# Designs tried in a protein design run: designed miniproteins, single chains, continued (3). Part 43

Each design is a single chain, and the fold is of that chain. pLDDT is the mean over its residues in the fold that is shown.

## One batch from the design tools (miniprotein)

Design m9570
Fold by ESMFold2-Fast:
Structure m9570 (fold): chain A 63 residues (1-63)
Amino acid sequence: SAEDYLNKGKELFKQGKFDEAIEYYKKAIELDPNNKEAWKNLSEVYKKQGKYAEAALYDRKAA
């Protein structure tokens, strides 16, 4: 489910596995594009990578 992918992404993010976390957050969004938490978490990963322009785009999707 979208929630399973979201939870896996959170686990990977907590481990510092940012590229893998992005992959699972994108899978969650593919199943449920209205999941604001998935968009917000995707934005946070890009901020951790210093990719602020990309983070801003995903943060807008979370609104």
Scores: mean pLDDT 85

Design m9571
Fold by ESMFold2-Fast:
Structure m9571 (fold): chain A 60 residues (1-60)
Amino acid sequence: KEKLIEEAQELFKKGKEAAKEGNLEEAKKLFDEAIALASQVSEERAKKLKEEAEEILKEA
């Protein structure tokens, strides 16, 4: 089950890279996938990722 958190973090990093490149549509998809995987393991972690994703997308 820690594998899902690792995959979620990797997708989240990919989302950050896409946002930096200005590809907000791809970033949103990657963030959504990361949050969905994290929510299967821990709603607390999923909430933190969602908050970070919203901040990143607002700054990008």
Scores: mean pLDDT 79

Design m9572
Fold by ESMFold2-Fast:
Structure m9572 (fold): chain A 73 residues (1-73)
Amino acid sequence: DTAARLRAEAAELERRGNKEILELSQKMADLTTDPAKSAEIAALGDKASQLYQETKRRVAELRAEADAIEAAA
């Protein structure tokens, strides 16, 4: 079932993205005690935002493809 495979790929991509975002958030938290690291914290935040938007877009694309296949069946 191609639709089931696309949904599984979307779920896996979402898990990987969420894990990486959590890792970036933890790194930012570890740096918050050092005011000299404010620029590094901001850069990590930007990376997390970019990753979130890209993951959201790709997950939506995969789910839309799966929905289209199911609607055609």
Scores: mean pLDDT 84

Design m9573
Fold by ESMFold2-Fast:
Structure m9573 (fold): chain A 67 residues (1-67)
Amino acid sequence: SKEEVIELLKNAETPEQAREALELARRNAAVASALHELLKAIEEGYPEEEIEKLKEVAIQLVETYGV
């Protein structure tokens, strides 16, 4: 459900947690793309501020389009 994906995104601090959200978001390409960018940022160690911005974008897309 979109609620499950949003909860995972709020708590996503590891690549594994971001991948779990991505698996659930397979029904919407825009949501999947945003989650892929978040996963890359976490895996490559982007600054915390940039990761938080990517989380906000992904959450907004999940809330708008679902999964």
Scores: mean pLDDT 78

Design m9574
Fold by ESMFold2-Fast:
Structure m9574 (fold): chain A 57 residues (1-57)
Amino acid sequence: GGFAEAAAASAAAAKAATGAEQAGRDALNIHRQAMPDGSDDEVNAAAVQGLLDAGAG
C-alpha cells in the first residue's frame, strides 16, 4: 500500500543521508592520506569530487 511504501522510502532516504555523512568523513580521511602535503581545500575538493563521481552526493 502507498503509505507503507512512503514510510519505507522515507526511512531509506534518512539512512542514505546518514551514509552520505559517513562516506564524506571516510573520503576526507582517505584523500588526506593520499595527499599528505595537500591543503585542506585541496583535500576537501578531492573528497567532494570523489563522492560526486561515486553518486553519493
Scores: mean pLDDT 68

Design m9575
Fold by ESMFold2-Fast:
Order: structure tokens, then sequence, then C-alpha cells
Structure m9575 (fold): chain A 80 residues (1-80)
């Protein structure tokens, strides 16, 4: 499989996950995602509320599942 196709599928699946969770995200939720050398780096900035933490952790778990299935290593950082 070509790297570009794998990156496209990863991006599409991430987009679908974000759409599924959109109704639960505050308008100021920030997600920064970078793909480098087969690794996915994700920085999440959320409000330091229990709901914000729960949402960030749920998103991180979804991203981890997608990364594992598409063969990427994942690093997630959550900032409150």
Amino acid sequence: MALSERELRFSARVGALLLELRERMPPSFVLDLRLEDGEVHVDLTVDPSPAGRALAEELARGLAAIAAEEGFRLTVRITY
C-alpha cells in the first residue's frame, strides 16, 4: 500500500471521528495533528473541566485505535 493512500485513509477516519464527537466539543476545542516518519503526533488543548478531560481522552483513544489499525505510532499530549 502506498504511503499517501494510508495517510489519506488516516485523515478521513480522523475526520469521521471528529464529526461523530463534534456535538460534544466546545467551539474553542483545539486539535493539532502532525504526521512524521510513520508517527502521528497529536496535541489537544481543552478546558480543565471533567467533561473536557473525558472528551479529550475519548478522542485520544479513538485516534489510538485508528493509528494502530493503519500502522502508525501515536503520541498524544493533552494540555488544559
Scores: mean pLDDT 76

Design m9576
Fold by ESMFold2-Fast:
Structure m9576 (fold): chain A 66 residues (1-66)
Amino acid sequence: MVEAAIAALRSLVGRATATGNVITAAAVDAVIASIREQAREEGWSDEEVAEELERAAAVLRATVAA
């Protein structure tokens, strides 16, 4: 489920921040690509997932950059 995958992504960011682990931009991009692939498998349109992926990506990139 795309919502579960996005929620897991946000949870991963929180966990990594709490443990002091660094999330690389490449790892963020890989996870986003994986979620897009899963969304296509489940019949989601690009428009339907774009907003959620944008929000998740913004949170992840903020964590990576700072």
Scores: mean pLDDT 63

Design m9577
Fold by ESMFold2-Fast:
Structure m9577 (fold): chain A 71 residues (1-71)
Amino acid sequence: MMSYKELVLRIIALKLRIIGLEFEIELIKSKPELSEEEKEKIKELEKEIEEIKKEIEELEKKLEELEAKGE
């Protein structure tokens, strides 16, 4: 099992990845007109963000379990 520190660092890394993906979406949306390819890219990025959020929730649950054990 991951240690408390490893879970915290993994959660931080995933949150930073979400920020990067959100920034990419904002850059695409900053264009005056969006192509169908750009709209599809936004959907793909949003889906990746949702998948990462689910991973964070699972890791946060493991973190709570370790906190309950005094780690």
Scores: mean pLDDT 81

Design m9578
Fold by ESMFold2-Fast:
Structure m9578 (fold): chain A 120 residues (1-120)
Amino acid sequence: MITLTESGGGTYKEGSSATLSSKMTGPLENVLQVGWYRQKPGEPKQFVASIDLYTDEVSYAPEIKGRATISYDRENKTTYLTLNNLKVEDTAVYYTYAVAIIDGKGVTFWGEGTQLTVVA
C-alpha cells in the first residue's frame, strides 16, 4: 500500500511563504502523478497543483498560478508545495495525493491532511 506523510503545516503570517511536503512510501513503481488539493472552511475540496512523474510536467489551479510551486525530489521521494505571498484566504487543510496504475486501473491514494493557517 502507498502511504503519504505530510508536513510543513502550521500557523504563518500573511505575506510570508510556506513549504508543505509529502513523503511517499510503499511500492512507487507505478505512481504516475502526485499533487495537492486543499479544503477551505465552508468550501469543497479544490485542486491546487500536480506533477506528472513520467514527464515532470506541472499543472496549477488558475487561482494560485504564479503564487505556488510544486516540485518532486526523486531521491527523497518527497513532493513539495511552496506557497508564496500567503493570504488569509490560503487557510485550509492541504491534502496530498498520488495516482498509481494497479491492474490497469488508476487508483488514487490520499494523505490525511495538514492544516495551514494564515493570520493577518
Scores: mean pLDDT 86

Design m9579
Fold by ESMFold2-Fast:
Structure m9579 (fold): chain A 92 residues (1-92)
Amino acid sequence: MVERASELALRLMKIFDEANPNPSSEEAARQVGYALQIVAAGLEGAEEALRVAERMIREAEEALKRGASAEEIFELVDKGMEEMGRALTEET
């Protein structure tokens, strides 16, 4: 779980770097917070939460490939992180 969560967190950080290479301090803190939440889900063994994260990351990667705006990417990630949080709460 932790190894997979770490891989997903790194993929999310790459999405942020490509979509928003010059984030504000507030944006950077939020981005790091999201990555840490994925790692935390891995530490708890929250398999369903990690599945939600993986689906979100895959969708964001595909959106980025087709030239989606940073705003669109962040909206997709924000919604996915909310879904992951709900799944984590239901598993615990």
Scores: mean pLDDT 80

Design m9580
Fold by ESMFold2-Fast:
Parts: C-alpha cells; structure tokens; sequence
Structure m9580 (fold): chain A 61 residues (1-61)
C-alpha cells in the first residue's frame, strides 16, 4: 500500500501548514511511522520552499 499526503493553499505557506497537519493526523492514526512522518514533513517543506501551492507526498506504507 502507499499513503499520499495532499494539500493545497493559496500560498506555499498555507499548503505547507495543511500538509504538516495531515502528516500529524496520519501519524496519530497509526497510518505512518514516526520515521515516515518525519520524511513526509521534510519533503513537504522542500516543495513549499520551491513555491509549490499544491504539495503531494507519496510514501510506501
């Protein structure tokens, strides 16, 4: 299985905030391991730094 975290915002900062919230919810629900959650947050931050207003991170589950 794969897990996809997807978030959009009017700005990269808004998209990043939403993506980080989704990662935290997935971690709390046991869908992601702490290591996967850390990697997803790192990738989301990289995409936001590039100016992406739509952040999509796909991880192996």
Amino acid sequence: MTVTIEAEGATPEEALRRALEMVDLALDAGILTPEQAERAKEEARRLAERGETRIVVTLPA
Scores: mean pLDDT 82

Design m9581
Fold by ESMFold2-Fast:
Structure m9581 (fold): chain A 79 residues (1-79)
Amino acid sequence: SLLERFREIAERMLAATPPEHRDEVQAQLDAILRLLEEHPDDKELFVRALDTMIELARHYGLPDEIIAELEKLREEARA
């Protein structure tokens, strides 16, 4: 499911985040995940959540591979 793939990429984002920022990134990802779990059929909310994750990944300088995976998931969420 789209939610399962979100969980997978969120774990990968957290693993790629510098240790000094992991707690704050995890808190933000957990908040987004809870929101999506409460609204599992809200496809537009899922797209907006992925936009937020892409901004978060760029802010913390995560690898281009992670950003590309998020962008791919975002396009699949829109379809």
Scores: mean pLDDT 84

Design m9582
Fold by ESMFold2-Fast:
Structure m9582 (fold): chain A 118 residues (1-118)
Amino acid sequence: MISLTESGGGTYPEGGSVTLSSKASGFDFKNSLVSWWRQAPGELPEFVASISADGKKVWYGEDVKGRFTISVDFSNNTVYLHMSDLRVEDTATYYNVVYSPLENKLAFGEGVQVTVVA
C-alpha cells in the first residue's frame, strides 16, 4: 500500500517561513514525478511546485516562484516544500501528489493545512 505522511501544517505569521515535508512508504520517489498542489478556501486547486525523478529539474507556479523551493531527500524518501516570505494568500491545504510512470502508480497525501496570519 502506498502512503504519504505529510507534516509542517499550522499557523504562521506573514513574512515568516515553514517547511512542509512528505515521507513516502511503499513507494520510491527516485523514479517518480513529485509535486505539491494547494487549495485555498473558495478557490480551485492550483499547482505549487514539482521536481523530476532525478531531482535535476524543478518547476514552480507563478505566485510562488522565488519564494518557495522544492527538494527531495532520496535516501530518506522525503520531499520538502520550503515556503518563505509567507503571505495571507498562501493560506491553503497543501497536498503532496506523486506519480510513477514506470509503475503506473499515483499517490495523494491527505493534505496539510497552512494558515498565514497578518
Scores: mean pLDDT 84

Design m9583
Fold by ESMFold2-Fast:
Formats: structure tokens, sequence, C-alpha cells
Structure m9583 (fold): chain A 81 residues (1-81)
């Protein structure tokens, strides 16, 4: 499913955060993943955001140095847990 593929990409984002390559910030239903100049990390984060948007559970905002994921329902924010 799209959601399961997104969860796997978000798991990779967590591994990148552990390596210091990305910063993940959570504010309510909004998750911001800052990747700076790491385009490979940006691709993983962007891929997760777009899959969640295609699944209808979030809105994706793809920036130059960050990806913002806004979950439509607070329950879906638990996908990161």
Amino acid sequence: SLVERAKELLRRVRELAAQGKVTVTVEGNTVTITFGEDLEAGGVAGGAALLLEEAGVAEADLGEDRVVITFKDPAFAELLA
C-alpha cells in the first residue's frame, strides 16, 4: 500500500536523522524534515510526503531545503511513531 511504502521511507528518514543528515521537527499535525543540501535525503523525505499525499492522509509541501508534511487527521501523525 502507499501508506506502507511511506512508512518505510519515513523509517529511512529516522535513520538519516540519527546520522545527523536531516532534522525532524514535529508541531501538532505538521512534520518538517530539513535536509539542507543533501538531495538524496531530500528525495527520501519528498518521496514519503508525496506517497502520503497520494494516499489522501496528508498535504505535502516540497521546499528547496525542507519537506513539510501536514497530516489531515491527528491519528495519522502516529505513522511516524
Scores: mean pLDDT 82

Design m9584
Fold by ESMFold2-Fast:
Structure m9584 (fold): chain A 99 residues (1-99)
Amino acid sequence: MKLVAYVAQTEEESVAVVEDEETKIVLGVGRARGVLSPEEAAKLALEDAGLPDAKLDEIKEVSLDEAYAYEIAYAVDRAIAKTNPSVTELHELFEWAAE
């Protein structure tokens, strides 16, 4: 597992995304109002991922647009996971969807 943080900042906010570079899966997102250092922003993303003590292999400073693209991808995946239950859960809940 290779952990890479992508960090972008403006005068209004800092955004960080932590990805497993080998699988290309976004593990966590950190956002804060105001300007944080890249390391502080990356730590927020690690905490969101449930990996608060994990060591980052790399921190990359990226454009805000690029960081938002990663954040949107993560948010969409999380939204789908929460609003679209597994087929098994749907079968158990409705007892009609799989038959």
Scores: mean pLDDT 66

Design m9585
Fold by ESMFold2-Fast:
Structure m9585 (fold): chain A 67 residues (1-67)
Amino acid sequence: MEDAERLERLRRIAEELRAAGVAPEELEAEVREIALRLAAGEELPEEELERATAMAGLLAEERAAEE
């Protein structure tokens, strides 16, 4: 199933980002950059979109923990 493969890839990316200790501010900057490129009509690789999704998920978790 495509969904299962995608979720597994997103989990691996998120796990690597956590292991690397990437700061929330750094994640925010990358997500914003990707969002701006998409808004400008750029075609981004699926690999980059998956990375952005994983980063956004980590940011949501960090914000929930700060609440």
Scores: mean pLDDT 71

Design m9586
Fold by ESMFold2-Fast:
Structure m9586 (fold): chain A 75 residues (1-75)
Amino acid sequence: SSELAALRAEIAALGRRLSRDPDDEEAGRALHRAVKELMILYLQQKYKLSKEEAEKLIEEMSPVERGKLVTGALS
């Protein structure tokens, strides 16, 4: 999945940017967006969900469940 690889690369680059400047508000917002996109795309690929179904599932998840999802999606 080229799209998952691209999102993982973007997240890694944004993480490095924030490590150099923790007050980089633009990088923080971009990271939040990229992580949400990663979760959606991962659920679509793993469970064959639509984008709308994936978004709904994420909204129904606890913070702990979302954290586990992100960890799995980054692997």
Scores: mean pLDDT 87

Design m9587
Fold by ESMFold2-Fast:
Structure m9587 (fold): chain A 74 residues (1-74)
Amino acid sequence: MYKEKLKEKLREAGLSEEDAEKWAEKIVEALTPEQLEEILEEFTPEELEKLVLMMHQGMSPEDAIRKLKEEREK
């Protein structure tokens, strides 16, 4: 399940188990399966930490992903 894999990667990024579970649920609910697969395969733990920070500040998961992908092109 995407949620379990995402939770594990968020824990590797330094989140607590409780925070990883909450953010994994929110991300899975907001994104398509294709977007989830892309995140799981292509995003580093550092990028996932930035994604969570952006979402905590009120950015949508889609906007946060777009911004992070643009940063990777530099």
Scores: mean pLDDT 78

Design m9588
Fold by ESMFold2-Fast:
Structure m9588 (fold): chain A 86 residues (1-86)
Amino acid sequence: SAAEEEAYRAGYEGGKIAAELGAAGTGEEGVAAAQKGAAIANELATKGAKGKAGARAASEGAGEGALEASKELGRAGNPAAAAGPA
């Protein structure tokens, strides 16, 4: 449905932005900003969907968006290596 498509797109864009912010940030502050951005994007996508089917579409979109951004940014580093802000 149109609502599920909108929820998926919102999640997808949110996931991409979160992954890009994570890649652009250096240290604790960058990681925290990326996590906060991802949480806000997911919350907005879920609220906008207003239903179980929409929430599922938003969640699936967020995963795919993050994966696509990770593939684009993957040449820049190992995802596991970004796990230590210290």
Scores: mean pLDDT 60

Design m9589
Fold by ESMFold2-Fast:
Structure m9589 (fold): chain A 76 residues (1-76)
Amino acid sequence: SGKEKAIAYLEKARDIVREKADPEVAERTSAGLDGLIAAVRAMPEPAELYLPSIDDLPEDVAKEVRKLIEEANKAL
């Protein structure tokens, strides 16, 4: 389903953040991504997802997270 696919992309984004970002930044950003995952699970109809703050992430990690959220939005 579109929700399951979107959640898979968001979980991948969370895993990349946890692997590649500083632990303090990773905790804050992964909490935002966990919020998006919860929102998708609770969503009755397809809706656009908005990025949590990623300003503290390394540029390469921020680009990959943005790409995965775009793919999640496409899956919904």
Scores: mean pLDDT 78

Design m9590
Fold by ESMFold2-Fast:
Structure m9590 (fold): chain A 71 residues (1-71)
Amino acid sequence: SMEELLEEFRERLEEIARESLEKKLSVDEFNKRVAEEMKRFLEENPDLSEEEIERAEKLALEVYFEFLRQI
């Protein structure tokens, strides 16, 4: 389902954030990794609606702000 797909996407983004914090990556490098994951997600799911893409983008922003709070 879309809910399961978004949950897996969130988990992948949170893993990227965890790894980035452990490796002390810059905000720029973290942003690059998040952008690559978003690109992969959209390419693997080409039939997503505009609303579903917006939901994925909101999840990425949530993970980004949580990362910023921890550095």
Scores: mean pLDDT 85

Design m9591
Fold by ESMFold2-Fast:
Structure m9591 (fold): chain A 92 residues (1-92)
Amino acid sequence: SKKDEVIDVVYKAFSEIARILREAGVPREEILKLGRELFNKIYEAKSVDEIIEAAREFFDKAIELAQKYSPEAAERVRDVFEKALEEIEKIK
């Protein structure tokens, strides 16, 4: 389904972002908390739009978190975000 395809894009983006955050020295617990918040919202989402809103909120928080440790990591997270949104728009 289109919903499952969008969720797959978000899961892939989360994996890449988690790696970037780990490499930047972000504590594991902060990354895990961010992931839990994202996946709980996806689980409760009733529509593709709600999944996209959850993903956007996650990406904004991930960029803000990365910025505290590395401006370069924040730019890498932003690139993953933009690519993920482009892939989602092609599915919609």
Scores: mean pLDDT 87

Design m9592
Fold by ESMFold2-Fast:
Structure m9592 (fold): chain A 76 residues (1-76)
Amino acid sequence: SNKAKALTALYIEAVAESIEGNEDLAQAGIKGADYISKVKNEEEAVKLANELITAVSNRDLEKVQEIIKKAEELAK
């Protein structure tokens, strides 16, 4: 599924950040992926995963936290 592919890409980005020594970004990526995995709407989940991959790769901590909060709200 598109959601599974997007989540896989997000986990790969988190692992890459961990290898680079960016543990906070790696953990944020994993936390975001866990919330996004629980989002029922596939289009919204894919959008959030792609936005989080971009934010993590850019090391934009403010945007990372914004996306995680949105995913948490949608994961209920």
Scores: mean pLDDT 88

Design m9593
Fold by ESMFold2-Fast:
Order: sequence, then C-alpha cells, then structure tokens
Structure m9593 (fold): chain A 76 residues (1-76)
Amino acid sequence: DAAVAERTALFREIGELANRVKEAYEKGLISKEDYEKIMKLLEEASQAVADGDFDTARKLIEEAKKLLDEAIEKSK
C-alpha cells in the first residue's frame, strides 16, 4: 500500500544520504562536527519514519541534505 511504499522509499533515501555523508567525511570534504550533526539528523529522520511521521522525516532529510551541501561548500 501507499504507506508501506513511502516508508520503504524514505528508509532507502536516508540510507543513501548516510552513505554520501560518510563518503564526504572519509574524503575530507566535511568536518567531524558537521558529519556528527548530519548523522544525528538522519538518525532522527529514521525514528520519524519508524513512528509513521513521514512529514517530520521528510523535513529532517531536507535539513540533512542542506547541511551536507553547506558543509561541502565551507570546505572549499
């Protein structure tokens, strides 16, 4: 159903974003502080998905994406 599909898609997006954040940190593109901050947002997003709060999950994913982009820009 739609809710199962949305939950699956959100967990996948969180996992893919977490991998991008880890890769950026390993490549030295972001600081440890930014890495920890973004990963905490993704952990909170995962909890929101588990709780069925898809609006909060989407907002946290958006915030994590924005922080990753800003962290990479600061490293230049």
Scores: mean pLDDT 86

Design m9594
Fold by ESMFold2-Fast:
Structure m9594 (fold): chain A 89 residues (1-89)
Amino acid sequence: MKENIEKAIELLKQAREAAKNGDFDTAIELLNQAAEYLDATGTFEAEVLSALVLIVVGILKAQKTVDPDATIRIIDSLIKEAEKLLEEL
């Protein structure tokens, strides 16, 4: 269980770096992988966080122009929530 959240945090941090470099295609792939690990955790809170990550993916795919700074701030919030979830287990 904890290992899945730890992998998700690592993937979210990699997505943040991809977004910082303007590589939104890689960021989307990494966010999708993070969501899969969160969902695999099998807790309600992790499933909710997985859904929030997928909403961010949907927004990034739908946007004609992506704001890198806003994207980084959103991913930072997701990392913070995943780290809190890990501490509560």
Scores: mean pLDDT 84

Design m9595
Fold by ESMFold2-Fast:
Structure m9595 (fold): chain A 57 residues (1-57)
Amino acid sequence: DEEKEKARKEVIEAGKLGEDVKQQMAAAAKAKLVGLKEEAEEYKKEAEKLKKEILEA
């Protein structure tokens, strides 16, 4: 049936559009994750510095 083929093509095209959106969302999520990771590392270094000062004082 032509109607069945048309529906199948529409599903495939919708899937391809979904992949592009997923890629954009993944890139945005990675950028946010990198920012959070850098902030966590900075606080970790600050905590270690304070710990050394307390132990050496």
Scores: mean pLDDT 70

Design m9596
Fold by ESMFold2-Fast:
Structure m9596 (fold): chain A 65 residues (1-65)
Amino acid sequence: GEEAGKKAGEIALEGGMGEGGAGGMGEGGKGAALTDKKKAAEGARKQLLEKGASEETAEKVAEAV
């Protein structure tokens, strides 16, 4: 089903597919989330600038993410 395929893809993107990483997930989980937040903010800023948004708007959105 579509939902099962999407969930499998999401797990693969997290790199946790069958790597027995229950221990690695517990300690690194919060650090990884902070890195993802930083990357999302950078991506959002870059995307807004590419669409011709002002630097002020892009910076404000990046801070909100």
Scores: mean pLDDT 58

Design m9597
Fold by ESMFold2-Fast:
Structure m9597 (fold): chain A 86 residues (1-86)
Amino acid sequence: DLRDKAGQLLAQGKYEEAIALLQEHLAQNPQDAGAWTLLGQAYFKLKKYEEAIAAYEKALAIDPNNIIAEENLAKAYEALGRYDEA
């Protein structure tokens, strides 16, 4: 599916292409916490930390026990210099 393809693109370093597919997938599947997590990871790799934070926060709003999103949210806050919020 689009999320699996986006994950493959992310692994290949094709972050902008992964973002495009994830946005297409999320337009039809807005409650897919895993897709929001992948979107955050793609933004993080592009050093778009504020966009990564927003995506991870959406993932956690859907699935509060998403350990990957929680850990990556902390890393994004750290990268942005917001250690007290991580």
Scores: mean pLDDT 85

Design m9598
Fold by ESMFold2-Fast:
Structure m9598 (fold): chain A 114 residues (1-114)
Amino acid sequence: LEEAKARAEALVAKVNSIVPLSEEVQQALINALLNLPVPKLSDEQLKELKEAYEAVKDKLSPEDANDLAYALLRIFEASDAPLEEIRELIDSIEDEEVRAQLLAHLDARLLEEK
């Protein structure tokens, strides 16, 4: 648990060093990476996260990029972001396998609500 927290904090610190993030956004990412409850963020903060991900994804390992993308998806879902914005986020992922995995996750969530 503490090792997972240290890894989450290290990843968020790395992202923040490339694209400065507000403290609230950093905490939301840490919570999402640790599978903790995620606070609802504003549309402005969600845009900040999407822009940060697009700026850093090519500078991260595939594992870190995947973890960050999954954390972003969780934050967007928790913030009741429009389905179109969530799909645009997933479509921005260059790794076809990661993109397919996240689309499957979104589809599974939508099926549970039927």
Scores: mean pLDDT 75

Design m9599
Fold by ESMFold2-Fast:
Structure m9599 (fold): chain A 90 residues (1-90)
Amino acid sequence: MKEDLIKMLETAKKLVDELEKETDPFRQEVLRALLIMQLHIARDIARKEGLNEVAEKLDEAITVLSTEKDPKKAAQRVKELLDEAIKLLE
């Protein structure tokens, strides 16, 4: 399960890179929504597996994507949180 969760978070990081480079506001909001959905799924898996620190990092990432108006700042912070979450799964 941890290996599958790592793959999910690595896939999410690729979408974060797309969000950071995206200049179209509509596409930025689509990428935010997709990321929020994927991170909710990953967070729920982490919670079920008792990976509370991973779940906390993912919950913070969801909050950042929902509240940070600057897509580049949101992407940078979420990428940092995903890197920390992956490190906790090593």
Scores: mean pLDDT 86

Design m9600
Fold by ESMFold2-Fast:
Structure m9600 (fold): chain A 72 residues (1-72)
Amino acid sequence: MAKESLERIAEAGLQMAEMAKSFGLDEQAARIEELVSQLREALENGDLEKALELAKQLQDEMVAVNRALIAL
């Protein structure tokens, strides 16, 4: 997978975190921000396997935020 694609996932995560904070989901936003930080660090270090694992975790957290927003 291209590094650029993983960077786009990180950016999408940050946008979701901002939206989550605007709806009072501060804990979920913090988890997403932490995962984005770790993902960017893994990409900078060239650890593609770790980056893919973190991207999957980030995707799961984004799904959880979407579910919480629908329940509001």
Scores: mean pLDDT 82

Design m9601
Fold by ESMFold2-Fast:
Structure m9601 (fold): chain A 90 residues (1-90)
Amino acid sequence: SIDEIFKAEAKEYAEQAIELAREAAETGSAAKLSAALLLAALVAMSGDKELIRETAEGFREAAELARELGHEETAEALEKAAEKLEELAE
């Protein structure tokens, strides 16, 4: 069904969002951060609470990495996104 296709795509978006968030955390790349946030928004729109929680957890881990590496603005953006995703997964 269309819903099953969207669920499969949402899983790919979650995986890509987490990877891009990690890369943004490592490099401070605004472009990768923006891409991660866009894909996270698509995951949120899917309504899949498990994928939303997984994306939030990945973003929190990436935020900690960003802070450790001195990319404070990236860390703050990822933490804010994770908080919003966690609220949606309630």
Scores: mean pLDDT 87

Design m9602
Fold by ESMFold2-Fast:
Structure m9602 (fold): chain A 72 residues (1-72)
Amino acid sequence: GTKGLEELIEELKKKGEEAVKAAKEGDIEKAEELLKEMEKVVEELKPHVHKPTVEKLENLVKEAKEAVEKAI
């Protein structure tokens, strides 16, 4: 693994947690912005990582979206 990829995965997890917190606090706009930022990072990484890693990254975004929807 590369340091850059590990840092990006950690940042995605953190953004997902922040999106859920924002949704629970009623800040839906902030939650949606954080989810969009996560999607952008995944799209930028797709050409540079193997399919199993892409699926893992997409699953992190999906779990964050589902958690935000459940928090609303």
Scores: mean pLDDT 79

Design m9603
Fold by ESMFold2-Fast:
Structure m9603 (fold): chain A 61 residues (1-61)
Amino acid sequence: AAATAAERDRAVDGLMALQNEQARIEGKEPEEWTPEKRAALSAQMGADDAAARAVDIARGK
């Protein structure tokens, strides 16, 4: 079954936090997360999940 919207939102929040932490470690400016960037990240995660699922089905997993 597909992840719920709430589960996807939590995953996006986690990736945003990870990107900001990585930027701090590297001494770079933290990423500015606009609603548009968040929506694009969520859409990309959906596409990546669909691609991974297709590979798993092809491999019999």
Scores: mean pLDDT 69

